# Ledger of designs, part 77: designed miniproteins, single chains, continued (5)

Each design is a single chain, and the fold is of that chain. pLDDT is the mean over its residues in the fold that is shown.

## One batch from the design tools (miniprotein)

Design m18659
Fold by ESMFold2-Fast:
Structure m18659 (fold): chain A 109 residues (1-109)
Amino acid sequence: AQHTVTATLTVTVKATKPRKAKVTGVARASAAAQGTEGRAVKEAEVKAGETTITVTVTSTFATAVADGDRLAVMIKVEVEGGKPQAEGHVFTLTASTTSVTATMSVTVE
């Protein structure tokens, strides 16, 4: 019995000039839920102004997800010329949860 939860992570990067960006998404199940750690990395070119980068990461639970199980999601953004930035989100799941979404905004000057 496997249950998969997909995290869709959307990062908006504001930059003064074109540069490279790297977005790392990590999804970790709670210890009680016993899931795999999902990890995804996306490299993108950002333009002057706003660029949206979407990363999808999945966590597979070894047992059925129960109401109140938790998924921790981390978004790390590394933009050329800027400092690495990271945000963490914790989602409370239900037995029917198949997807979660998180957003992050980064400005590099």
Scores: mean pLDDT 80

Design m18660
Fold by ESMFold2-Fast:
Structure m18660 (fold): chain A 71 residues (1-71)
Amino acid sequence: KELEERIKVLEELAKQGNAPAYLALAHIYYLKGDFEKAKEAVEKAIEVAPDDPSLRRQAELLMKKIEEEKK
């Protein structure tokens, strides 16, 4: 219940252009095993903040973990 409420809040923030919210959503989806949703959220985080090297680094690391789980 509480996790789903947090996801809704993060989705709302992400729609407002908050790239860290997309990254947080990606991490939650990854932990839930929703790798496709996790990948989409990572891609959206990069699209919103393409010139943020810190966010890009975190997104790259999470994407590698998602790819490893798919294999």
Scores: mean pLDDT 79

Design m18661
Fold by ESMFold2-Fast:
Formats: C-alpha cells, structure tokens, sequence
Structure m18661 (fold): chain A 92 residues (1-92)
C-alpha cells in the first residue's frame, strides 16, 4: 500500500473527527498519519510522494477551512495536535 495515501486518509479522518469536536479520535488519526508520513519519507520515491502529497492537501483544503472557521472544531484540532505531538515524542 502507498504510505503517503494511507497517511492522507488518516489526516482526513483526523480533520473530520476534529470538525465533530472529537479531539481524542482526531489525535489518534493525526499520530498515525505522522508515523506513516515519516515511513514514506524513507521508503517511497520523493518526487512521486511530493506530487501525491500536494494533491491530497488540495483535496483537504475545504475541510481545513471548515475546521478553522468553527471555534469548537479549532479547539478540538489544537488539543488533538498537542496529544499527537506527545505520543510521537514518546515513541521516538
């Protein structure tokens, strides 16, 4: 399976969870997306990975804007990113 695509799917699910106010589910998805992205950077072609990554970010842009416009979703996103950072540091 393409690690960049799997990371993008978890990023999307994390943003959807944040939009619903579920910081815990969002944190789990963001942590998994970060781990998959780190593995992709070591194992997949950088040029193809960058092109796919740009396409995924463009597709997710409306969802990012929706989360940033909603104070509850934005608060959940901030909590999720903090939790995901803590989890990533504990694994390293």
Amino acid sequence: MELVREAGEHLRRGLEAAAAGDAEAAAEHFARAARLAARASRTEDPEEAAELEEKILEELKPLFEKVLADPVALAALRRALEAAREAAEAEL
Scores: mean pLDDT 77

Design m18662
Fold by ESMFold2-Fast:
Structure m18662 (fold): chain A 100 residues (1-100)
Amino acid sequence: SAEDRARVEHAALVAATVAQEVYRMLVEKNAPEELIEEVRRLQQEILEAMLNDDVERLIALVERLIELVKELQEKGLIPEETAKKLIEVLRRVREELEAT
């Protein structure tokens, strides 16, 4: 439905915004190029899945972003409190996608 489409689009845009913020933080910290590129590719894949209305792929990509944020926090590239907030946002995105 149009309402389900709007919900999926909103959830995907929130996830893409989180990926963009993570990208910005990694660039500012001079993180390894491989990690910067991984986040950039993940953001692109989220936007592509949104355009294709691929809810299952969006859920999988959001879960990958959650795990990546955890890894980046453990490596000291993202502050613990920031990682916690980003993971909370991404978990809500996942719940919204699963409810569609």
Scores: mean pLDDT 89

Design m18663
Fold by ESMFold2-Fast:
Structure m18663 (fold): chain A 103 residues (1-103)
Amino acid sequence: EELRRRAEELAAQLRSEFDAAIEKTLKNYEDAYKKDPSLKEEYERVKMLLDMQRLDLDRFLADPRVTPLPFSILPAEDVNRISTLLAELRRVRAEIEAQEAKA
């Protein structure tokens, strides 16, 4: 039960950090595109890549056997924080599985 609560807390924090990183990145590209219309294709490409990364995270959160792809477009600082949370969530989920196998 304690491990399940920790997994829920980590999943919520991971989602929050990831959504914040996506919103910040998209806003930066959108602001650039609004000032220079030639950047429209770059903005659309970034949006598609971030949508794919969000789908990968959703897959991982739904099925612990799925390994998420590395986040290529997010700032390095956000990638490091998100990667740390992903690793911790994977560890907690493995402990839950081990406990359920013994029960």
Scores: mean pLDDT 76

Design m18664
Fold by ESMFold2-Fast:
Structure m18664 (fold): chain A 100 residues (1-100)
Amino acid sequence: SKEEELERIKKNILAAIDVLESIVREHFAGTPEAERILARLRELKEKMENGEITPLQAIDEILRIIDELMKHFPEDSELYKDLKILKAQLEEDKARVEAL
């Protein structure tokens, strides 16, 4: 159903936020940039859980964060490839939400 698809996408969004928080904590620890991105991810999670933003708005913001993070890693790195896969998965979920 459309409701089941939307709930699946919401879970994917929350999982993506958790993955990005882990990457930021591991690779940018102690930088002012890490604190800004972590605050942005926490706010996004809270707004999603409270229904203050739509899944589409959440995906768009996460895609912007992924693009920002990807600039810090070589294209042949495992982490860059993982971020690229996560981006592709969220782009697919975005298309599914837009079709609902």
Scores: mean pLDDT 87

Design m18665
Fold by ESMFold2-Fast:
Structure m18665 (fold): chain A 84 residues (1-84)
Amino acid sequence: SMERRKAVLATAAGIAAAGAEFNAELGDPSAAGEIRLAIELARELRELGDEETAERILRRVERALELAEPFLPEEVLEELRREL
């Protein structure tokens, strides 16, 4: 049960991180929602003890935030960085 939950969350987090990176590269504001989701899923993985996967997801989130910096409002960027 717990291992299945970790696997499902890891998959979802990976999809969210990939979407965040993709949309950030395109200059699409929906990147903010994908970044937020990836952060939330990474936190849940960390709570379940999957620190390694959580750390990998958060590194991808950092890259997506860098890509999104030119087009996302400063307030949104500050909020997302604070959630890391």
Scores: mean pLDDT 88

Design m18666
Fold by ESMFold2-Fast:
Structure m18666 (fold): chain A 66 residues (1-66)
Amino acid sequence: DKEKALELIKKAEEKIKEGEEAIKRYPQFSALARKEIELIKKKLEEAKELVKKGDYKSAIELLQTI
């Protein structure tokens, strides 16, 4: 449902923030970590568009792959 999709979006946004902080702490992993964060950001953007369209099921399924 919509509430579950919004909760997963919030968790994905928190994961992105934590990942960006980790990149600053461990610069030796920055190149690989940045690519993973970029993929998460792309999936999050797609999930937000699905939520706007009312497709909460597809949004939840996409967010679960993060």
Scores: mean pLDDT 80

Design m18667
Fold by ESMFold2-Fast:
Structure m18667 (fold): chain A 92 residues (1-92)
Amino acid sequence: MEKAVKEEVEKMLKENEEKLKNIKENFETAKEEEFEEALKSIEEAIEKVELMLEMARAQNAPEELLKFLEEALERLKKLKEELEKLKEEKKK
């Protein structure tokens, strides 16, 4: 059902946004392993949403669901870019 897909994607977005927020708030004490774990989490979320979007397109899913998945994918990619910038800054 569309609702289940939206709930799963929203949960992934929230979890990854919270991880990024925690890294930002604790930047001085954040360990390299925490950045790598957060990056892996975002990469896995991107792969899942890309798969969901491909399946939705193949099944001629409603335009609303396609737009939601495309927006979620863009948000995840922006989180990844921001986290990569923070990781580079942390390397000194």
Scores: mean pLDDT 82

Design m18668
Fold by ESMFold2-Fast:
Structure m18668 (fold): chain A 67 residues (1-67)
Amino acid sequence: SNAEREARLQKIAEEAVKRALEIYKEDGVDPATIARAIAHALALKEGFSIEDQKRVGELAAKLAEEK
């Protein structure tokens, strides 16, 4: 369902932010850039569309910047 898809994309964005902040803590790489890349990779692995991959990447970057 659409609601189930949106819930999964939200969880992907949250997981990407968590991983990006761990990387940032260790080597100082920009967390927004890393969160975007991780979210794209996770969404691709789960078979989401290119549009949803981009959307979740931007959501993850925004969430990382707000920290």
Scores: mean pLDDT 82

Design m18669
Fold by ESMFold2-Fast:
Structure m18669 (fold): chain A 114 residues (1-114)
Amino acid sequence: SNLEKIARFYANLVLDGLEKLIRELAKKYGVPEEKTEEAIARVRDVIDRTVDELVKNNFEDQEKVDALIDKTAEEVRKILLEAGFPEEAAEYIAKVLRDNLKEAVKRVKDFIKS
């Protein structure tokens, strides 16, 4: 559907920026490359599931959308902590993801009729 295509387009933009940020902070904090790439793969899976849920529900119910974004950011924070990122870095990346997902949802809604 057009909704799926638009949602995937913005999700990929968010992921591209997030992956670059994760790799940069991994270098800064000395997280091994193998753990960094495993974390990025898990982050992609989490965001894919979030996009699927948002598309299934046609981005209806703003409270549910906001709750899914917050849950996604928290899951990503935990993934990064498990990979060996310090709390400060994991929280910062999760905040950037939350803010970027909120913006992406607004962009997707610009292309759907309510």
Scores: mean pLDDT 87

Design m18670
Fold by ESMFold2-Fast:
Structure m18670 (fold): chain A 60 residues (1-60)
Amino acid sequence: SEKTKLEIHRNMLEIAHESTRMVAERAREKGLLDLAAQEERAARETERQIREIDEQIRRL
């Protein structure tokens, strides 16, 4: 079903989000501030996509 496909996609984005957060934190620990900022932006974009999927699921 469409809902199942969106839920699978959401789970994949959650995994990607966690990976991005870990890279950002490690970069911050190493003083790689530009990389940390880049990964933080990527994490925010993934959060936005998850929220959009949640809204789509809510409308089904």
Scores: mean pLDDT 88

Design m18671
Fold by ESMFold2-Fast:
Structure m18671 (fold): chain A 73 residues (1-73)
Amino acid sequence: SAADRGIAALNAGDYAEAAQAFLETYRETSDPAVREALRANIEDVLTRAQAAGDQEGVEASRKALEEIDELEK
């Protein structure tokens, strides 16, 4: 699943893939609690990407959070 891919990517330090996979999972769910957890996961990915100096991971995470904000309108 996209969620499993996100967790695997995060554990591998592939922050860009993790952010994309968690955003994909967010789009596939209507459960507000799951959506809140996925937002928190993407925020965690952003923090880890920033600490690692992973520019692609930072950009992907920021874009994912912006897209989530649009979906919540």
Scores: mean pLDDT 86

Design m18672
Fold by ESMFold2-Fast:
Structure m18672 (fold): chain A 75 residues (1-75)
Amino acid sequence: MLSEEEKEKIREKLEKGAKKLGIKLSKEQKEIALEYLLKTAEITGEIPSEEGARDAVKFVYEDFERAKKGVESLK
């Protein structure tokens, strides 16, 4: 499992990514984007990059239904 420190770093990258893109995520979109990044980090063993966080923000913002399905397909 990811440590609390690793989860905090991922959350910070997600928040900064959204701000840089000028995208204001809903609470549901933010939760799915965060869960996607957390699950991906657990599977790969790598902390997502800022680019990865921005991609997650775009993915959730542009197609929430598919993003949600994507998260469900990750272990």
Scores: mean pLDDT 79

Design m18673
Fold by ESMFold2-Fast:
Structure m18673 (fold): chain A 78 residues (1-78)
Amino acid sequence: ARELAREAVEKLAKEGDTVAAAELIYEALKQVSPEELARYLREAARELAEEGKISQYGADAIIENAEELVRFAAEVVE
């Protein structure tokens, strides 16, 4: 689940690929609770910004919207 969350953050923040990000989040939802996945998304966003792989702006947006991203993925991907 952590690796799926990290890849989803990279797809969204680096590539703007909302569909790929939603699919990865949906796969992670099969393994962990929505609350735990939102926490993993926040962790991954912080780590990727620290590594210089995504912008701080992108990381902050994902951290602020982690719960909404999880909800969106559950609704869109089925």
Scores: mean pLDDT 80

Design m18674
Fold by ESMFold2-Fast:
Structure m18674 (fold): chain A 94 residues (1-94)
Amino acid sequence: SSMARRRRAEELRRAREIAEQALEIARKSGLINEWKRRGLSEEEQALESARLLGEELIKLGEERAPEARELIERGREILEAAEILRRALEAEAA
């Protein structure tokens, strides 16, 4: 349906925004030069940034305490966004 298609488009837009925020953090860390050398596109760099940030936030939350639950929740949100973006990039390549 048009409503389901619109919902999926909105989810993809939000996933891209989250991945772009993760990419901006990765730029400050110098990781971008390694990914550019590997030939990753900007969207692939955003996807890698989201995966790394999401996993690191979950690990940090688990190590710090139950009080760091927000870090785990944000990490999971970022990883979900990365999965949505990954599926969209694979569909575009087909």
Scores: mean pLDDT 81

Design m18675
Fold by ESMFold2-Fast:
Structure m18675 (fold): chain A 87 residues (1-87)
Amino acid sequence: SVIVHPIVLDEAAWNATALRILAQHLIAEAEAAAKSSTDPELVALYREAAARLRALIDGDASAAELAAAMQEFSTRLTAVRERQAAA
């Protein structure tokens, strides 16, 4: 299995193919994390992120839209983790 942490993307540096591959890995990681997590807030966040990225891929979204969605997920996940992890 591939473990991919949430990423912050410079969309100008990534082409559509590379972003689509990253999005597919992130979907797989998010779905696995949702299934293994006991935190309802994290489960909801992972499921929302996976659904959003899948919808963007299916809808042939631009590289900018994929990058923005992945960055939003990364930002939201970091905020939840920082709030929950005191140390």
Scores: mean pLDDT 75

Design m18676
Fold by ESMFold2-Fast:
Structure m18676 (fold): chain A 69 residues (1-69)
Amino acid sequence: DVLEKMKEIVKKGIDENKYDEAAKKISELLEEVEKEKGKEEMLKLRDEITKYYFEEAEKKGIGVNGKPE
């Protein structure tokens, strides 16, 4: 589904340091969702993917310095 595809794009962008490419692909998918399913569904997906991006970015910092218990 669209959310899983977005999560894979975000994770790949973070892992490969291709943030601009990942952001562009996510924006294109969100525009398609808005056109097909409406603004409310798009906003829900945008919120979830934004939360996922920040969580994954924080995990990368923790992974470098060791995981706190």
Scores: mean pLDDT 72

Design m18677
Fold by ESMFold2-Fast:
Structure m18677 (fold): chain A 123 residues (1-123)
Amino acid sequence: MTKYIEFDLEKLNEIVSKYDKVFIVTDESTLPFAEELAKKLSKPATVVLFTDENIEKLIKEANEKDLIITFIVSGRGVKALRRIKEETGAKLAVFIEKTNLNNPYIKLGLLQVKPDYIFIYSS
């Protein structure tokens, strides 16, 4: 069942502590946020730029004990995230801006991906 959480670094680190490896999947627009988040996590995290090649590598490296964090929940990212979850068994945490919670494209993507955690943040 998907858990909805208002973003708090302490809550994120409590969740992160339950997993072996942490991957942060980002595009160019969210890369600075991914890098800053990685520095603040209680465990080392691998920042993964969203490309077909990098997603294939992540699918081979990740397993059910790992956590995938992402800011990407629309378009082609939806198919990639669903595939990562289905092929690796890794848990998925998605970051969503509070103003986008009622966006129909985001809602549709979340229904398809079925993340384990949704972190809601305000910019």
Scores: mean pLDDT 83

Design m18678
Fold by ESMFold2-Fast:
Structure m18678 (fold): chain A 85 residues (1-85)
Amino acid sequence: MKQLELVRKLLAAIAEGAPLEELEQLIEQIEDEELKELLKKMVELRLKMQDPSPITDEEVEEHHEEANKVQEKLDEKIKELEEKL
């Protein structure tokens, strides 16, 4: 599978709330170490944000800010992969 297609599939799976096992299998197929770490971090933040435990609005905002920073780095890496094509 092309790395870009794999990343898109993984991001869609994260958005759809796919099981962690499926997400981990997709992440293991990523060849770029930095991209792999960013995707692992995105999954971690997603799970943290979906915790059913009550959290404060401030904590929710902090999690969103962390997720946005990871997403920005992912978008930069995806752009690099697209430019390489």
Scores: mean pLDDT 73

Design m18679
Fold by ESMFold2-Fast:
Structure m18679 (fold): chain A 62 residues (1-62)
Amino acid sequence: SMETVRQITILQFRRLAYESELWLIERLGQRRGYLTPEERAREAALRREIQALTDRIRQLEA
């Protein structure tokens, strides 16, 4: 349905935003050689959110 397509698109954009933030944190860690505990916690949270969004998108595409 058009509603399903719209929902998938919104979730894909949200996932892209989280992936972009994750990329910046990982790049910063590579450049400095470490991540702070705060940055490490945020990285873990972002990975969980990306996985949840990926799973939701797959459910809607079924």
Scores: mean pLDDT 90

Design m18680
Fold by ESMFold2-Fast:
Structure m18680 (fold): chain A 63 residues (1-63)
Amino acid sequence: AAAVDALEAAIRHLYYEQGYSPEEVAKAASLAGKALGLTRDQLVEAIRRALDPETAEKVIEAL
């Protein structure tokens, strides 16, 4: 729970505050998720919580 919530916050910051592309967000989220020991389902959950549905699907496709 805490790790998924932290990844959600990080993804929002990278996309909305730092202007990362969906592909850049996918790379960062994949590396952070692996470091945190998250499953793919938890990584996808964090992405969908953080971003609008259209952008979330672009990030997921780039994983």
Scores: mean pLDDT 84

Design m18681
Fold by ESMFold2-Fast:
Structure m18681 (fold): chain A 59 residues (1-59)
Amino acid sequence: GKVDEAEDLLLSSWFTTGSLDSTRKAIKYAIEKYGGEVVLEAAKRLGSKSILKLVEELL
């Protein structure tokens, strides 16, 4: 579903670049595309405190 797609996008951005700036851009894109609630749920499922904090800061 959309949560799975958002989770894959967040994970891909983090894993391929390791860059905080790239992850912020991916989160903003995901919020635009899927909505903040979907992206927040994806971040919670991912289990990364760093990604969750970034999503909360960008909402």
Scores: mean pLDDT 76

Design m18682
Fold by ESMFold2-Fast:
Structure m18682 (fold): chain A 90 residues (1-90)
Amino acid sequence: SSALRSEEFKEALRKALAEYIEEHRDELSPFTLAFLQGIVEDDELLDDFIETMEYLRQNPELLPAFLEALPHLKPALEIYEEVKEKVAES
C-alpha cells in the first residue's frame, strides 16, 4: 500500500508520462498535452492523479463513465497501469 506513494513509484510514473509526451507530442490534442504535462510538472497534481487512479481501481464500475467524461485521461491510465506493474515486479 505504501509503495504507490513511494518516491521511486512517483519518479517512475513521472518519467513514463514524460516519455509518452515526447513520443506522442504531435498526436496529442493541446488539451491532453497540457493535462499530461501538468501531472508531470506538479507534485500535487501527480499525487492527485495517483489517488484518482487508485480510487478508480477500487471502484471499477465507475471507470467507463469516467473515461467517457474525460477521454483525455485514457493515455494516462494506461501508463499508470504499466508503471504499477513494472514497480510490482521490481
Scores: mean pLDDT 75

Design m18683
Fold by ESMFold2-Fast:
Structure m18683 (fold): chain A 73 residues (1-73)
Amino acid sequence: AAEERSHILDQAVELVASTLKANPALLQVPPGEREQVAQNLAQSVLEVLRPPAALLAEVHHYVLGLIRMELNS
């Protein structure tokens, strides 16, 4: 349902923001390491969120995009 998707995406935003706030050193990694850090952090976020199989790829891409935006700002 659209409501379920919206809820999971809202949780993803909050979890990414909270994780980066708790780990400010992640925002200081050199450019060559940012993609690997983003991939690793996205996997950790997905393990907490546990999205339904039907939404897994969409949530993964969304979370990865959020992290990349923050790390490359």
Scores: mean pLDDT 82

Design m18684
Fold by ESMFold2-Fast:
Structure m18684 (fold): chain A 68 residues (1-68)
Amino acid sequence: SEADELLREALELAEREEPENLDLIKNLQVALESTDTVVRLAALDEALKLAKNPELIELLKKAKELLQ
């Protein structure tokens, strides 16, 4: 899905730009891999709180819109 593509891009960007932000990376993995939409959205909301990079925040907002 387009949301999964954006989440994969977001995970790659987070690993590159914010590798020290382990909670961000963990929440992005949960958002990408979980089959439960409620769990995915909660993980995505947490990732949005933790993300610092502006491009990453934009990708996460787009992914959230597509999952809703």
Scores: mean pLDDT 86

Design m18685
Fold by ESMFold2-Fast:
Structure m18685 (fold): chain A 82 residues (1-82)
Amino acid sequence: SAEIEELRRRFLELLRDPSRSAEAWQLIQQLRRLGADPDVIRELQRRLMDVGVQALRDAVINSVKKKLEELGKEYVEPVPKP
């Protein structure tokens, strides 16, 4: 249907921006409600997961870098392990 095709195209555009992953997930939910093919939905979910995993990896690395800089600047003594 035309509605399903339009949402599918919008989803593909949202995939270009990892910060819009939540909106992309909402579009998948709308596609499910409209009765889109389960196979198509699975394909879109897989693509969203790939983009999300890559974005999460980058976010975690950046977050760890920030935390390390904060800890280094604050001069926190390391706790020795037994």
Scores: mean pLDDT 73

Design m18686
Fold by ESMFold2-Fast:
Structure m18686 (fold): chain A 57 residues (1-57)
Amino acid sequence: LSSHVEELIQKEEQEYEQNKESDVNSLSRALNWSDELAEKFISMIHEESLRQLRRMQ
């Protein structure tokens, strides 16, 4: 379980780093938000995902 959760956390981190800019751009465009607001929202979602994964350890 711990090893599997660690792999999921690493994958989440990698996907966040790879897709952060495109996700921020897409969200900003779709919702007519500022880039700052979109980045904050994407960051909060990422942090929440990590928090949930860490709770599974």
Scores: mean pLDDT 78

Design m18687
Fold by ESMFold2-Fast:
Structure m18687 (fold): chain A 78 residues (1-78)
Amino acid sequence: MPKVKIVPTSLSDEELRERAERAIAEAEALLPQADPRYQPTIQAYIDAARKALEEGRYLEAGAYAEKALVLAVTTLGR
């Protein structure tokens, strides 16, 4: 499989971390207002993002945090 996804990550670890932390904070702020049926799934993504941050996996942390945020926003019904 010769197809590789080019990800020009010109961001520092600090910038990647700040982006992930911001998305986590926004998802956590929206969590109480999200549909209760989806709150456990949103929380699971937040937990995965925080674990990735603790392990220094900032790109993975950002991806999980973004999934949590999108799900929280979508389930607000607004």
Scores: mean pLDDT 77

Design m18688
Fold by ESMFold2-Fast:
Structure m18688 (fold): chain A 80 residues (1-80)
Amino acid sequence: SMKDKEFQKLLDEFRKKVQELYDKAVEAGLTPEGLLEIRKKVEEFLEWLDKNRDSMTVEEFKEALDRFIKELEELVEKLM
């Protein structure tokens, strides 16, 4: 479906942003504990996303991803 294709595109972009942020955290010298906090937050969000995906519009899905990236950026900054 069109909605599934749009969700997949948004998820692919999201995965790239998460990986870039994780790589930045590694290069910045975050502790193993800090890196685990990042991984845990991402895993918990992806589980929430899977549970709620079918009830979301494309716009709501994009907003959820964008909000999470900002929260993740704040977490990385706090852990540095």
Scores: mean pLDDT 85

Design m18689
Fold by ESMFold2-Fast:
Formats: sequence, C-alpha cells, structure tokens
Structure m18689 (fold): chain A 100 residues (1-100)
Amino acid sequence: SAAEEALELAEEAIELIEKYRPEYKSVIDTLRELLEEARRALEEGDREAFLAHLRSILTYLQLVIKDIEELYGDNEEMQKLAEELREIIERMREALRELE
C-alpha cells in the first residue's frame, strides 16, 4: 500500500542518515519517534494523524538536506547523501498524494 511504502521510505531515509552521520542522533531520534507515531496512527486507522506525522518527517528530512548543503557543500559523500534523501522525499510525497 502507499501508506506502507511511505513508512518504508521514511525508515530508509533514517537509516541513511544514521549510517553516514550518526552524530545527527537528536534528529535521528526525533525521526524514529515520528515514524513510530505514524505506524501507530496507521494501525489505529487515524488517517489525519498518519498524514500529519509523515509531513513532519518530510519537514525534518528537508532540514537535514539544508544543513548538509550549508555545512558540507564541497563534500562529495555528503552531497550524494543529500541527493539520495531528496529522491526518498520525492517518492514519499508521491505516496502521500495517493493517500490524500
């Protein structure tokens, strides 16, 4: 389902951030909490809460990309991470549109 795909994409994004920048622990912890809340909302049939949590995840992922670009603009590994995160965000947005 589009909902399950969005959750899998969010988890993939979190794992990528953790793999390449474990020092973003506070952001990773927040994203994991939002992912858990989104899973609970989906299980409970709370569509509004589920969509709200997905939108919060997207916002945090965009902030990570912005931070990477501002601090690591000349680092090829970090630019690749930012590009991979952008691709995940675009796929999550597509899944989110199917749910609205």
Scores: mean pLDDT 85

Design m18690
Fold by ESMFold2-Fast:
Structure m18690 (fold): chain A 70 residues (1-70)
Amino acid sequence: SLRQRGNDGITSGRFAMRFGDWDSAVDSYNQAADYYNQLAKLSTPDDGKIYNKKSDDMLDNGKKMRDLKS
C-alpha cells in the first residue's frame, strides 16, 4: 500500500511536470517522499536504505519543480 502510494505519487508528479502544473508536481513529489520515508521505517535496514534514497530523490524533484516555477 505505502509502496503503491509512493509510486502513484511519482507518476502524478511526472504527469503534472509534463503539463507545467508545478504546484501539483511539488505536492505529488513531497507526498511520494513522505510515503517512501514511512515505508523505510517499516522495512529491513537494507530495504530502508533504498526507500530513504527514493524519498530523498523525490524531495530533490520537488525542489527542482519549485525552482522551475520561479
Scores: mean pLDDT 77

Design m18691
Fold by ESMFold2-Fast:
Structure m18691 (fold): chain A 69 residues (1-69)
Amino acid sequence: SHMEKEIEELQARLKKIEDVVLENETDESFKEEVKKIRQKALELAKQGVPVSEAMDKYLEELGRLFLKK
Protein backbone atom coordinates (compact mmCIF):
# COMPACT_ATOMS: atom_id res chain seq x y z
CA SER A 1 0.00 0.00 0.00
CA HIS A 2 1.02 3.65 -0.31
CA MET A 3 1.39 3.96 3.48
CA GLU A 4 3.61 0.86 3.62
CA LYS A 5 5.85 2.44 0.96
CA GLU A 6 6.06 5.73 2.90
CA ILE A 7 7.01 3.86 6.11
CA GLU A 8 9.63 1.85 4.18
CA GLU A 9 11.10 5.10 2.78
CA LEU A 10 11.10 6.63 6.29
CA GLN A 11 12.91 3.52 7.62
CA ALA A 12 15.57 3.89 4.88
CA ARG A 13 16.06 7.62 5.62
CA LEU A 14 16.33 7.03 9.39
CA LYS A 15 18.89 4.26 8.79
CA LYS A 16 21.02 6.56 6.59
CA ILE A 17 21.01 9.24 9.32
CA GLU A 18 21.82 6.59 11.99
CA ASP A 19 24.72 5.19 9.90
CA VAL A 20 26.25 8.69 9.59
CA VAL A 21 25.70 9.52 13.30
CA LEU A 22 27.20 6.18 14.46
CA GLU A 23 30.00 5.89 11.81
CA ASN A 24 32.88 6.45 14.30
CA GLU A 25 30.93 6.22 17.57
CA THR A 26 32.35 4.10 20.42
CA ASP A 27 29.82 5.00 23.18
CA GLU A 28 27.56 1.92 23.39
CA SER A 29 24.98 3.75 25.56
CA PHE A 30 24.71 6.52 22.93
CA LYS A 31 24.35 3.88 20.15
CA GLU A 32 21.52 2.14 22.04
CA GLU A 33 19.65 5.43 22.62
CA VAL A 34 19.98 6.44 18.93
CA LYS A 35 18.52 3.05 17.91
CA LYS A 36 15.63 3.47 20.40
CA ILE A 37 14.81 6.91 18.95
CA ARG A 38 14.64 5.34 15.46
CA GLN A 39 12.35 2.56 16.75
CA LYS A 40 10.01 5.13 18.37
CA ALA A 41 9.78 7.17 15.14
CA LEU A 42 8.91 4.04 13.13
CA GLU A 43 6.27 3.00 15.70
CA LEU A 44 4.66 6.46 15.45
CA ALA A 45 4.45 6.16 11.64
CA LYS A 46 2.98 2.63 11.95
CA GLN A 47 0.35 4.05 14.37
CA GLY A 48 -0.74 6.58 11.72
CA VAL A 49 1.37 9.62 12.61
CA PRO A 50 2.39 11.44 9.39
CA VAL A 51 5.93 10.40 8.33
CA SER A 52 6.96 14.10 8.26
CA GLU A 53 5.93 14.50 11.94
CA ALA A 54 7.67 11.22 12.88
CA MET A 55 10.86 12.52 11.19
CA ASP A 56 10.60 15.89 13.00
CA LYS A 57 10.26 14.12 16.37
CA TYR A 58 13.20 11.86 15.49
CA LEU A 59 15.45 14.84 14.67
CA GLU A 60 14.36 16.69 17.85
CA GLU A 61 15.16 13.68 20.07
CA LEU A 62 18.46 13.05 18.25
CA GLY A 63 19.43 16.71 18.88
CA ARG A 64 18.57 16.38 22.58
CA LEU A 65 20.69 13.22 22.79
CA PHE A 66 23.71 15.07 21.27
CA LEU A 67 23.33 17.82 23.91
CA LYS A 68 23.66 15.15 26.66
CA LYS A 69 26.83 13.75 25.03
Scores: mean pLDDT 84

Design m18692
Fold by ESMFold2-Fast:
Structure m18692 (fold): chain A 77 residues (1-77)
Amino acid sequence: MLTLSPELRELIEKYKPGDVLSPSEYAEALGKLLLSHLNPETGKIILDDGLAKLVGKRELDASSTELLLELEKYVTE
């Protein structure tokens, strides 16, 4: 089971509520989060204010692992 930090939980809660998720539940919620911020025409992920605060950027390439690596800092087993 994965424990989400309060700041990451707030951003993910609309896709999957709870402070403790299974790896599959977290992966599903993260997938929905990424798709909701993906511009399919440009291949860029456009971050809202909450995500931009955690990552330090407003835009990321969808092919980049940067978002996943930055969010991993807010997840513990």
Scores: mean pLDDT 75

Design m18693
Fold by ESMFold2-Fast:
Structure m18693 (fold): chain A 99 residues (1-99)
Amino acid sequence: GIEAVEEALERLEELLREAEKLGDKFTATTLRSVIELVEEALERLRRGDVEGAVLELELALGLARISLGVAKLIGDKKGAELLERAIRVVEEALRAVRE
């Protein structure tokens, strides 16, 4: 539960650093918002609010998926790759929270 979300935050912060190194402002801004939602999920888990944590992770996943669609539309291949990786990270955290 908690440990999986903490690991997800670490991985997402690595993806954010990659986006920043590329100068990809759109992907970096999206990843910061995803990180904020995952941090809120972690806080909710620490309070025993599993339902609230699931909602925050689902919102993070939705944002990442919408942003992936935008990245593909504008031809941002590198941003799309980072967002696809972020989606997998959030999906793994969501599965771990539900177990």
Scores: mean pLDDT 90

